Designed miniproteins, single chains, continued (5). Designs and how they scored, part 90

Each design is a single chain, and the fold is of that chain. pLDDT is the mean over its residues in the fold that is shown.

## One batch from the design tools (miniprotein)

Design m19319
Fold by ESMFold2-Fast:
Parts: C-alpha cells; sequence; structure tokens
Structure m19319 (fold): chain A 67 residues (1-67)
C-alpha cells in the first residue's frame, strides 16, 4: 500500500467513526513516507469536523512528523 492509498484508507476509517483504525493507518503512513504529511493533515481535519478531537490531534502530530 503506497502513501496515497494508506492516507485514503485512514480518511475512510475516520468517516466511518473507526478512530483506532484511522490512527494505526496514519502511524504506518508517517513511518513510511515523509511526504505524507499533507494527506495526514486532511485526515486530521476530517476527524476534527466529525468531533473526534483526540483522533484529530493524534493525526495532526503524525502529520507534522511526516513533513
Amino acid sequence: MDAEELAKAAAEAVRAGDAERAAELARELAEKEPGAGAALYSAAGLARELGHEETAEALGRLAEEAL
């Protein structure tokens, strides 16, 4: 799974309300691809809009590390 696929899967997990899966996918993405930060920011933004503040914060931290 490349960075783009992993980021899309994480965003879909957030939309489905599966915060644990979203965090795991985002962590894997951050470890594999330094340039994945933009995709992780998008996932964090989605989590925040859905009211998942803890998930959004965790995804945001991973995005900053990936950038």
Scores: mean pLDDT 72

Design m19320
Fold by ESMFold2-Fast:
Structure m19320 (fold): chain A 60 residues (1-60)
Amino acid sequence: MMEELEREIRDALARMFAALGKLFASKGDLELAKEEYERAIEIAEDEELKEEFRKKIEEL
């Protein structure tokens, strides 16, 4: 049960870093956007979520 909550918290934090990455990308700060998506990948435990973030980096 605690492990499930920890995973949910990590995935939520990863999504927040990804949102920050999207914000930087929209402003043209591609290096900062990539850095935030990389942090999101490191924090996320969901493999599907990590793949989504990798695709966003490729789109930069």
Scores: mean pLDDT 81

Design m19321
Fold by ESMFold2-Fast:
Structure m19321 (fold): chain A 65 residues (1-65)
Amino acid sequence: SEEIKKKLVDYLVTEYGLSEEDAEKIADLLLAGRGDQAGALLITRHGLSPEQAEKVVKFAEELLK
């Protein structure tokens, strides 16, 4: 859903300071059910802690209910 993608992008930009382009790439992985890959990229490329990355994945999972 475009609306869910927008919510994920806005969340990643406002809470963690990702660029819109990088946030869109992470949101696409989360929407594809690739939370493990999204979480790994958030930690390795965007400097999030494991706890922050887990919060992002859980936020996406709740939006997809």
Scores: mean pLDDT 87

Design m19322
Fold by ESMFold2-Fast:
Structure m19322 (fold): chain A 80 residues (1-80)
Amino acid sequence: SARAEQQKLAMEIARLLMEIENIPQSEIAARLQRIFDAVAAGDLEGARRLLEEMIERAERENPEIAEEIRKLVEEFLAVL
């Protein structure tokens, strides 16, 4: 199901974000919650913007992990 795939991809994105030492877990949780709130509201443009902001945040700390996150975000957007 699309919901199960979304949840799986979100968990993998969260796992990669948690590997970035300088991003606190509370920030990761808040960013993902805002993305899911936008998706639940049908605001796909808002969700895309929030995902891009999250990637940019990750890229400032660890560009290598950010590239892996970008690939998972593309998969997440494909199942919205």
Scores: mean pLDDT 85

Design m19323
Fold by ESMFold2-Fast:
Structure m19323 (fold): chain A 66 residues (1-66)
Amino acid sequence: VKLVITTSAPPEKLIALTLQLLGDTGFTVTLHADGTLVATSSLPLSEVQAFVTALSSDPSLSVTLV
């Protein structure tokens, strides 16, 4: 599965989120120059949906599951 994350917050927020996701096993994370974070995983959909729910609780983040 693939998560696409964007934010209107300062770049430090995406850097912090990148480090968090890299610390969680099962994610490969790419931070693009345009400020888009792409995380891919072989984890079960239920585990990925838990992350989406947690991230979506932050109003400064736009999270799309693809």
Scores: mean pLDDT 74

Design m19324
Fold by ESMFold2-Fast:
Structure m19324 (fold): chain A 97 residues (1-97)
Amino acid sequence: NSAAIAANPNDADAYNNLGTAAYNAGDLDTATAYFTKAVQLNPNNATAYNNLGNIALAKNLYATAIAYYTKALALNPANSAAQTNLATAQANLAAEL
């Protein structure tokens, strides 16, 4: 959220929230920039990696989506959404090949 960024500009969670808002608005480029900033500030932010995977999947960048979901699951193995979306990205990549 913008207030959290203004109060604490290095807050990875605030950048993740801004990225989510941009993603929900359909602004994938802005969302990517915010989530990328979130993982730069906190490389262990599993949620931001999962969200980068979701954007890559929405853009049909299946290999990129697999890489991000794999990182998200390495940090949080219990993320069922990331598990499902990883399987979807893998199936779509296999269908392209």
Scores: mean pLDDT 83

Design m19325
Fold by ESMFold2-Fast:
Structure m19325 (fold): chain A 74 residues (1-74)
Amino acid sequence: ALDEARALLDKGVRALEAGDYEKAVEYLEEALKLAPDSPLAPLALEYLAEAYKGLGDEEKAKEYREKAEEKRAE
């Protein structure tokens, strides 16, 4: 599960680098679903915030940034 989540996180990051924000959201949400309570979770949430910012969804970008901060504080 963690290895699968990490692979999806890597795919999400590559999609972000390519400017494919919709694919980035898809991969990162799947990674978060597979490993919600892992060290990968705050990273996936931070990248989701960046992906939504790229899509122009500032509200969701802020929401995921706040979730990432909360997860890191745990």
Scores: mean pLDDT 82

Design m19326
Fold by ESMFold2-Fast:
Structure m19326 (fold): chain A 70 residues (1-70)
Amino acid sequence: SMEELKKMLKEIEELGNKVSEAILNGDKEKAKEYLEEIIKKLREMAEKFPEYKEEFEALIEHLEEVKKKI
């Protein structure tokens, strides 16, 4: 549903803010953990919203690369 999509996007936004805070605090391990949580949610979204699967998979690939560079 659109309500479920909006809820999951908000959760990703909140996790993204936590990634930024962890990076600013020098906590690379915590930043990677939050990135993994975002990736997990994007995988769930790709399954629930197959019409946006390619977009979510592209974001997952990008975030996996970001995680490697931290």
Scores: mean pLDDT 87

Design m19327
Fold by ESMFold2-Fast:
Structure m19327 (fold): chain A 70 residues (1-70)
Amino acid sequence: SEEDLRRANREGDPLALGKSAEKAGEELEKRGDLETAAEAYRFAAKQYEKAGDEKKAKESLKKAEELLKK
C-alpha cells in the first residue's frame, strides 16, 4: 500500500531504497515500460543523492534521460 511505502521511506536506508528502485527500473526497461522505468531511475537517483553516492545518482539520472529519448 502507499502507507507501507511511506513507512519504508521513513525507516529505510536511502542506499538500499536506491538499489531497489534501480533494480525495479531495470525490470521495467526489460518489459519495454520505458516511462515507468525512467521514473524508477529518477527515484533511485534521489535516494542515492540522500545516501551521498553522487556517482550512482548521476548514473541513474543518465539512464532515465536515455530511456525518455527512445
Scores: mean pLDDT 77

Design m19328
Fold by ESMFold2-Fast:
Structure m19328 (fold): chain A 55 residues (1-55)
Amino acid sequence: SRYARILEGMREAARISEVAKRAAAHDLGISVEELEELLRLPDEEAIARLKELIP
């Protein structure tokens, strides 16, 4: 799934770099706190939320 690949990439970026985490949140149009919550969700729920954020 395209969204599963995006989710994995964002989790990896957030783990490595605070700057990358902030950039990902900005690109999605959400706060850093909202991104952190999204990345903590189970994969199926995180992917569902990504589909709402990325048209």
Scores: mean pLDDT 80

Design m19329
Fold by ESMFold2-Fast:
Structure m19329 (fold): chain A 108 residues (1-108)
Amino acid sequence: SVVEKLRKLREEFERRMAELIARAPEAARPEVEALVKRALETLEELIRAVENKASREELQELLDRFQGLLGEIYDLMVRHGAPEELLLALAQLYARVTGELQAIIDEY
């Protein structure tokens, strides 16, 4: 089901972000952890919206919010001098997760 796909995607995002946070500049970690928590909460809202038969427009607004939070995490990492390899890993994870979410919304 779409809900099962979204839950697996949330689990993958949570696991991979935990790995990347462990490699983050120490000074950035508390703010990054707070933003990741908000991103996970937004994914949970998106899952519930799908379960409740919300409109495609409502799902797109949640995806836009999620993407905004990912941008804030990336900018925070850049500001605190995260290594280029970590920034590349973040960008790749973001492209994968947002791409799969957009595909789900487009097929909704």
Scores: mean pLDDT 90

Design m19331
Fold by ESMFold2-Fast:
Structure m19331 (fold): chain A 84 residues (1-84)
Amino acid sequence: LEEELQEIKEKLKELTKKLLEVGVEYGLKGIELAIAKRLLEKGDEEAKPEVEELEKELEKLREELEKLKKELDELKKRLKELKK
């Protein structure tokens, strides 16, 4: 029981770190997308493929964030059950 608690806490720490790393990457890519969209609005047609690429990358990062959040929520539920 105590060993299971320690293992869950360690997994929570790793998932939280991963979530932070992916979240930072998502934020930075979001800024890049905003800049590329602004260039496209100014008539820079060369920015269009960059916007499309960044939108696809953000979609993948969003899916990864959702997956990590679900795993984190599941571990938090298990931690609560073990504390009972």
Scores: mean pLDDT 81

Design m19332
Fold by ESMFold2-Fast:
Structure m19332 (fold): chain A 77 residues (1-77)
Amino acid sequence: SEAEEYRAKGLEARAAGDYAAAGRHFYEAGLIYEKQGKYEEALEMYEEAGVLFAIAGDEAGLARVSARARELRKKLG
């Protein structure tokens, strides 16, 4: 699936030490899972993206994924 392709790209970028790219790829995977109603998988991707954006110093990416994860957690209870 498209979400699994982005997840694979995220793992590849992380292994290469490109934490900013890895964060973006996991965030894209999370967005696709969320659109599919796969909220648990989306949350896992957003949590991984947040850690990677923090490591990369991508403050805008971290803020964006944190806000999205927070809203998703409200829906899950």
Scores: mean pLDDT 89

Design m19334
Fold by ESMFold2-Fast:
Structure m19334 (fold): chain A 64 residues (1-64)
Amino acid sequence: MAEDAEADRLIAETEAELRKVASPEFAQAGVDALRTLRDAGHDVETLRRAGKTLLQYAKDQAAA
């Protein structure tokens, strides 16, 4: 219950950050991937690491 709310918040925050540095298509794909991990029963810490990896990748691509 609390973890589900935290996961939803993390996904929303990651989407907002991705939209600042990535294409809308990449941001949507990233959100879909995080939702898939959540629906598969992965914990919030796994989602946080995945979101951080997606954001770092997007920033690296934007800087190239």
Scores: mean pLDDT 80

Design m19335
Fold by ESMFold2-Fast:
Formats: C-alpha cells, structure tokens, sequence
Structure m19335 (fold): chain A 74 residues (1-74)
C-alpha cells in the first residue's frame, strides 16, 4: 500500500525536521527517495520550506503541498 507507506515516511520526515534531527541535504535526500521524479533543485526547495515550519504538522502540510504542486506539473 504505497499511499500508506509514503504517508508514514512523510510524517516521520516532518517529525525529524521539526525536532532538528535532519539537515536540509538529509531532508532533500529523503524527499528524493519518496519522490524520485523531483529534481535536486525541487528537493532542496521543498526541504528548506519544510524545515522553516514551526511544527511537525505544519512541516507535513508544507511538504504535501509543494510535492503536490511539482508532481501535478509532470
């Protein structure tokens, strides 16, 4: 169930980002593993926006929105 696995991974990434456990590059790498269709530039931009979020919930909202925007362009 790809949707459940991806959602679980995104929630884990958002929690790690909010807790300061990942760098921008580590976050970008994890985004790239979940969404291999995204470019390095897109991954880094999404990672920066996610890390700027004040909570894990807001980080999850940011990544879902920005990934959705990029994927819809493909």
Amino acid sequence: DDDIARHRALRALARDAAAGRVSEQQAADRIGELFPELSEEERRRIARAMLAAPSAGEALEVINRLVGEEVQRR
Scores: mean pLDDT 79

Design m19336
Fold by ESMFold2-Fast:
Structure m19336 (fold): chain A 71 residues (1-71)
Amino acid sequence: GESIEELLEELRKRGEEAVRLAEEGRYEEAERIIEEMRKEIEELKPFVPQPLVDELEEILKETEERVKEIK
């Protein structure tokens, strides 16, 4: 398997966890996961092709919007 594919899957799982925490009213934990995802994407940008960076950023954006709608 490709390492980048594993990173995409892991970020999607983290996003779902953040949304679940927000649905439970655990907003600080959800925000922490979102911040961790953001930092991971920034660290990956120099080492990952732009189309994959775009996919990572889309996962983050969807997670942020879903959590924002729950609040």
Scores: mean pLDDT 81

Design m19337
Fold by ESMFold2-Fast:
Structure m19337 (fold): chain A 67 residues (1-67)
Amino acid sequence: MIELHPSLTQEEVEAWLEAVRRGDVEALARHRRLFEEKGIRQIDLETDPEGRIHRLVVSEGEPIPRR
């Protein structure tokens, strides 16, 4: 089951997961901006051995610098 952050709707999470599945870079960028505006800085997906998304982990903390 996917646990939702209080600031995210079920529809927003499902649309984001569908974009992840399709590799839709533009849609992923739009969702990323929306999440950042809501104070969500990092989203990690936990997958089972078959590659299915098992759990969504949302972090509101500071992201690790990529520079």
Scores: mean pLDDT 60

Design m19338
Fold by ESMFold2-Fast:
Order: structure tokens, then C-alpha cells, then sequence
Structure m19338 (fold): chain A 63 residues (1-63)
């Protein structure tokens, strides 16, 4: 596990994420990046945010 610091600057042991938690974190990060990319593309084009169809496989048509 990694050594981090708490609010008082004391060293604390930061536990490594479990396999299931690591997978959940990875999925959430991928979804957030896809949404951010879609918004950035829409703003750069000078138009409203892109529709769900522009999201790369993170928001399926049926939800």
C-alpha cells in the first residue's frame, strides 16, 4: 500500500484498491472521459453539447 498524508500531515497507509473496486474506478473514469470529450467537441464547434449518439459506447441507445 502507498503511504499518504492526512490533513495534519501524518503518514497513513493508503490501501491498494481491491480488484472489484479497481474495475469500478476504471469504468467510471472511462465514462467521465467520454462525456468530457463529447462536450469539448460540441463547444469547439460552437454549438450545443452533442447528443448521446456521439458518446463512444459508454451510453448505449437503450440506456
Amino acid sequence: PEIGLDRAGRPVVVPAPSPERAAAIGQTAANLRAIGDAIDAGLAAGKAPPVAEKLPAVAPARA
Scores: mean pLDDT 62

Design m19339
Fold by ESMFold2-Fast:
Structure m19339 (fold): chain A 106 residues (1-106)
Amino acid sequence: SLLERARAEPDLARAFALLQEALREEGFEAETTVEALAPYDLAAPDLRLEVRIRTRVVHKKTGAEAEVERTLRLEGSVAAVGEAIARAIRDALLEALERLLEKLKE
């Protein structure tokens, strides 16, 4: 399915495109919030950032919903930290969708 393809996709942009298609196909709505919790220095080559990621998925027809929250401690270049955040968003979306799909089978 599109969810299995999204999970296996190493290209983040393509993974997100597959997730968007899966959401549209099944009538889901998703919201992701990213919050910085710890101080960081963007002028330094190495970032130190604590990030909370919260993803909520809703099935429009039933009103059923699932939420996943993750907290990450990230260090590295801007590019590396950005990629890690994007991967964490993808993983949280997949987990929220899987939880919601299981609720819909009940």
Scores: mean pLDDT 77

Design m19340
Fold by ESMFold2-Fast:
Structure m19340 (fold): chain A 66 residues (1-66)
Amino acid sequence: SVAERLLELGKKALEQGNYEDAAIAFERAVKLDPKNKEAWDGLAEAYEKLGKKEQATKYRELSKKV
């Protein structure tokens, strides 16, 4: 699915240190499949790596609800 492809792109971007690209990919993944906990966790991690700790905390809290 498109959501699965975006999840894989996000993971690859995280591995490569491309945190902005990772955030974009995971954000699109959660919009398509908001019950995908792994995508919410990836989005939180990408924002933590970008130094956006407040937003990362918000996404991590959303991950706990799925």
Scores: mean pLDDT 87

Design m19341
Fold by ESMFold2-Fast:
Structure m19341 (fold): chain A 88 residues (1-88)
Amino acid sequence: DMEAAFAREGEERAEEDAEAAVEAAERAVELAENAESREDLARAAALLTAAQLLLAVVKLTGSEEVAEEAERRVRPLVERAERAIEEA
């Protein structure tokens, strides 16, 4: 069944994209909180954007469970990175 195969591959890719979104958000937090330059803040903002785009892809392609879990993991990291950038 081709539809079942596509659904399974989509779910595996959504899980990979969810992990990539979390990693990008975690890197954004580390760069923003330890920023030594405007370049560090700019890289943090770029990683934050990448994390939000990856999360959007997960929400469109993954199951509700994968999307909800990714949002729970990414959202607090996004908020933390945004606060660090604002305080710099």
Scores: mean pLDDT 82

Design m19342
Fold by ESMFold2-Fast:
Structure m19342 (fold): chain A 61 residues (1-61)
Amino acid sequence: SAAEEELVDRILELQKKLSEATDPEEILQLIKELDELLSQMSEEAARRLSERLLELIKEES
C-alpha cells in the first residue's frame, strides 16, 4: 500500500541521514524517529524494507 511504501521510504531516508550525521544531539533525535517508525512497521513493510536493503547490498558488491 502507499502508506507502507511511505513508511519504508522514510525509514531509508532516516538511515541515510543517520549515516551522514555528526552531531550527537541530531543522531539521538534520528535514532528516536527511526525507533518510532520501526515500531509502526507492518510485516509487509518489513518485507519491503528487506528487499530494498538487499538491492543496496547488491550495488555495493
Scores: mean pLDDT 76

Design m19343
Fold by ESMFold2-Fast:
Structure m19343 (fold): chain A 66 residues (1-66)
Amino acid sequence: MYKVVVRGAGPEGATAAALIGMSSPGAEVKVNKDGTVIIEGEMSREQAQAAADAGEAGGGKAEVQE
């Protein structure tokens, strides 16, 4: 189980992170009205890191938690 939290990403970075999270059938993706993206559930470490990297590429800050 992993949890990825992306904050302060632009709309493109937030969307990219959310799409990566949605590609994992065991993961739940939440996009808050403030632009925070939360991806939580069954995903590989590689998928969690890819979502975090997408958010940071959009200018955000990302945290990966196990």
Scores: mean pLDDT 80

Design m19344
Fold by ESMFold2-Fast:
Structure m19344 (fold): chain A 59 residues (1-59)
Amino acid sequence: SNYEKLLDYFRKLAEKAGLSQEEIDEMIKFLEENKDKITNLQDAINLLSEYYLKKLRER
């Protein structure tokens, strides 16, 4: 599947998880900024894991 479908997949998961629209938009923006590093679903999961760990560390 293409990159757009992968972004839609994560958006739907975040919506189901109860994330705010602002949180969803920030997550999607981060993925868009790093699209050259995303070749598959696992790459996106790894990037999001690093992103959320960074957010927790920077409290």
Scores: mean pLDDT 77

Design m19345
Fold by ESMFold2-Fast:
Structure m19345 (fold): chain A 64 residues (1-64)
Amino acid sequence: MKPLSIDEATRLVQEIIDAYKAGDYERAAELLREVGIEVTPEQLKAASDEEKKALVMRAAKAAL
């Protein structure tokens, strides 16, 4: 897979955080999947705040 630029990775992280705030776990899961992180909306809904934060950090690292 082709890595994203730092700017694109930052935008992706912001979109995931916005989706979490909106309770839109379907969108958050799709964005995570875009960078190769296999996760379902149900898993995100059940995840702790720490786990959600860790997934965002993994997405940023995977995108680079």
Scores: mean pLDDT 79

Design m19346
Fold by ESMFold2-Fast:
Structure m19346 (fold): chain A 74 residues (1-74)
Amino acid sequence: SLKEQYRKATAEAARYYVLGMQYKRKADELFKNAKTEEEREQAEELKRLSDAYFKKGEEYRKKAEELEKQIKEE
């Protein structure tokens, strides 16, 4: 049902947002403590992963918004 798809989309959005925050925290911590170029490169990789998870979270949030409109407007 549309309601089930909406719940799944909101759950996935939340899950990816949490992952994004976890990787952002790890990246920020590593950037703050980085003493070598390799550590900075690792921090950049973690930031890239964080950004990818936030992007996925936003995609699911947009899907949820579209589904909510279909439920309420149709």
Scores: mean pLDDT 85

Design m19347
Fold by ESMFold2-Fast:
Structure m19347 (fold): chain A 60 residues (1-60)
Amino acid sequence: GPKIAVAIKDYTATGPADLSVKVGEKLRILDVLDDGNLIAQSLSTGEVGVVPAEHVEIIG
């Protein structure tokens, strides 16, 4: 099934496809991009967007 991750650093969206996240926010990982970014869905807001992999830790 989809991987669950937690944000370990705040990330502020820099483009229209990006997802802003706060430390401690739980995310569902939908896809892993070859440029070091993830397509993720916030479990708190339901929003989908791109987040850098270094800002999250996959936990399940």
Scores: mean pLDDT 83

Design m19348
Fold by ESMFold2-Fast:
Structure m19348 (fold): chain A 57 residues (1-57)
Amino acid sequence: KREEILAGLKKLFFIDPSKVTNEELQELAQRVRELIDAGKTPEEIEKEVLEFLEKLK
């Protein structure tokens, strides 16, 4: 479960992390952690990360 989320974040860093600020990356990582703590499903968390990735394109 957590490993799946970490894999998603890893893809974010490999997909043009230079197009976003370190602050934005930290906020996204913090948001994902909050979603995990709130009991959100991995699918919901991954969807939010993927939506963020769309903005990088």
Scores: mean pLDDT 64

Design m19349
Fold by ESMFold2-Fast:
Order: C-alpha cells, then sequence, then structure tokens
Structure m19349 (fold): chain A 120 residues (1-120)
C-alpha cells in the first residue's frame, strides 16, 4: 500500500518561496503520475502541477507557469512542489495525488494535505 504524507506548509510572506514535500511510504515503482492539487476554503480541488513517473513529462496550471517546479526523488521517496514569488491567492491546503498501478489495478492515492498561508 502506498501512503502520502505532506509537509512544508505554514505561514509565509508574499514574494517569498516555499518547498512543499510529500513523503511516500511503500513501493514507488508502481507510481505512474505524481500531481499536486490545492483546495481553497469553500472551493473545489484545483490542479497545480503534475510529473510523470519517469520524470519526463511536466504540466503546470497557467497561474503557476514560470513560478513553480515539480520533482520526485525516487531514492528518497519524496515528491516536491517548489513555489516562488508567493501571492496571497496561493493560500490553500495542498495535496499530493499519486496515480499508481498496484497489482495491475489503477489507484488514486491522496495525502492528508499541508496548509499554506501567505500574508502581506
Amino acid sequence: MIELTESGGGTFKEGGSVTLTSKISGPVEGIDLISWWRQKEGEPLEFVASLSGDGKKKYFAEEYKGRASISFDKAAKTAYLDLRNLKVSDTATYYEVAFAIVDGVPRLIFGQGTKLTVVK
């Protein structure tokens, strides 16, 4: 079984930067996609970024292009979302969502989330 534990949230200043991390427990060989999503208070989940399991394909939501990076350290079993030039509008709970094939069965795996608050 694969489980995700996000960290790196907290309160940050506008214009700063933050690295959100997700530590993966269990085997990583079955992971086909790593993605980051956010949820603002009272809003639906919104896509932020994704990375294919082979590390070759990356996609970003328009508002994050040029100010976000996504990576996965397979040896450390840790996924990262780097956010730069933070805006108050980045305030949200951020979740890693992994797509994995486990015993031939496709699964979506959600973490518990890490809360980011951006202040002036």
Scores: mean pLDDT 84

Design m19350
Fold by ESMFold2-Fast:
Structure m19350 (fold): chain A 65 residues (1-65)
Amino acid sequence: SDAENEKRLEELEREVTRLVILGDLEGARRLLQKAIEEAKKAGDEKLAEQLERMLSSIDRLIEEQ
């Protein structure tokens, strides 16, 4: 459901933010890549799209550093 996907997105956002604060940008990238693969396998296109936007933000941070 959209509510379950929103909850999963919030949990992933918190974990990604934690990794970014710790300086583990590669860890954040790997976490998002795995989550995107799982969402695509499950057919959760909206969740995959939202996670891909988060990954793009992490990739930009890596490029600027």
Scores: mean pLDDT 81

Design m19351
Fold by ESMFold2-Fast:
Structure m19351 (fold): chain A 96 residues (1-96)
Amino acid sequence: MEEKVVIEAEGRIVTITGSGKALEAAYDAAMELLREGKARLVLKEDENTIVVVAAPGISGAELARRIADILVEKGGEVLKEEIEGDKAYIEVKLKV
């Protein structure tokens, strides 16, 4: 079974949308970055949405890429990546 998350960034804010184990993996990745001081805040906004605020000196686009990289290390595949300045759109598929 395969699940997808969409990681969108603008400014210092990253919004992750998805469901199931893929969204849980994205939450774990965001929490890892929070523990490393790369994220300032991680919020479960609803059952399908996580909001992450980047730490000072880190763009949301950089944080979004770091989350995607962690998911790829866990067996994820990047389906789409568009990064322009402080904006990012990344789709990651995870096999669960």
Scores: mean pLDDT 85

Design m19352
Fold by ESMFold2-Fast:
Structure m19352 (fold): chain A 66 residues (1-66)
Amino acid sequence: GKELEEALEELGRVLLEEGLITEEEWRAIRERVLKNTKPEQIEETAEALRAGARSLRELRERVDNR
């Protein structure tokens, strides 16, 4: 649902901004996650994606703060 798509967009934005992935690679990953995530897994998958985005932002902040 929309929650999974929003979580994917949040993670994808961080990955793309940091140059860790190309837009084409991210599109392929996004489509695969959306296709393979069962309805009962949506909430848990969205939480995992948001946790990943948060961890990357925290790592970036530590690097930027020296």
Scores: mean pLDDT 79

Design m19353
Fold by ESMFold2-Fast:
Order: structure tokens, then sequence, then C-alpha cells
Structure m19353 (fold): chain A 58 residues (1-58)
């Protein structure tokens, strides 16, 4: 799960404050973990997680 969190942090770190980036990364990583437990691949979970980040930043 650290890889998903790291990728989300990398994606948002220059778009929002550091505090906001950490909150987004934590929430999105939890969401991706839940998707993987439901049978989605890591790649699918990461893709869904990034979509959720894009929605949060709109």
Amino acid sequence: MEEIREKVLEYVKDKVSPEEAERIADGVADYAEKLMKQGKSREEALEEAIKRVDEALK
C-alpha cells in the first residue's frame, strides 16, 4: 500500500499544501486498499485512487 500512497503524494505535492497532500494520500490509499481486498488488481486500485484524487481537486 505504501506505493499507492507514495504515488498519490507525488501527484498532489505540487498542487496543494503539504498538509492537504498528506490527507488526500491517506484517504486515497485507504480506498485503494479496500478495492484490492474486493479483488481488484494493484494497477486497477491505483487507477481508481488517482481518479478519486482528480475529483477531490476539482
Scores: mean pLDDT 75

Design m19354
Fold by ESMFold2-Fast:
Structure m19354 (fold): chain A 74 residues (1-74)
Amino acid sequence: ELIDRLEFEKAVEEYKKKIEENPNNAQAYFDMGYALLLLERYDEAIQYFEKAIELDPNNERAKKLLELAKKLSE
């Protein structure tokens, strides 16, 4: 729904600020990717999930969602 999309858009902006304040915050990259995935912004979600995995290689959920985002971007 439109209201949910606006909330995710606001979340994306807040996560961007968190990443700017701490570029090594793996959780913020994951949360950004997830919000972008829900907004159907798949190419952007892929970039953030890849960075989240780079910072935290044990994030199995990020790896699965990255694979999903890649399939949905095609």
Scores: mean pLDDT 84

Design m19355
Fold by ESMFold2-Fast:
Structure m19355 (fold): chain A 62 residues (1-62)
Amino acid sequence: PSIIAEALEDINSIDDEFLSVKKGEIIKVSKIINENLAKATSLSTGKEGLVPLKHLKVLKVI
């Protein structure tokens, strides 16, 4: 199952492996990597990368 989540704050990354997102942006989590990180896709930009789980609010599970 995939998770739909909202970014709780702006995340600005200079690392290409990490996803940069703005507060309130909706993200689809495709894979949980570990307790702190997930692989996700921004629904606004279509970009994919790693995001810290602590900065995400889960909205629904699909």
Scores: mean pLDDT 79

Design m19356
Fold by ESMFold2-Fast:
Structure m19356 (fold): chain A 94 residues (1-94)
Amino acid sequence: MKKKAEEYNKEGEKLFKEGKYDEAKEKYEEAIKIDPNFWEAWNNLGKVLFEQGKYEEAIEYYQKAIEIAEKQGASLKELEETLINLEKSKKLLE
């Protein structure tokens, strides 16, 4: 099942690069259904919400990604993109 979650995440990344944000979101949600501890998929879902201007929701998903990743012993280097995305989302809230 973990391999299937990784496959959905990769499909989502391809769709995201094509600007197909709703389709990318569906793929990341499928990845999370299979592996709720797949913090990279939570980060990617946050990126979709950010591109859609849903900054409050993006913040929630970035925070969820960080929480899961920290529990798994992820390094600050691995979390760098997620932390930058979190701060960028906060800065765009008025």
Scores: mean pLDDT 86

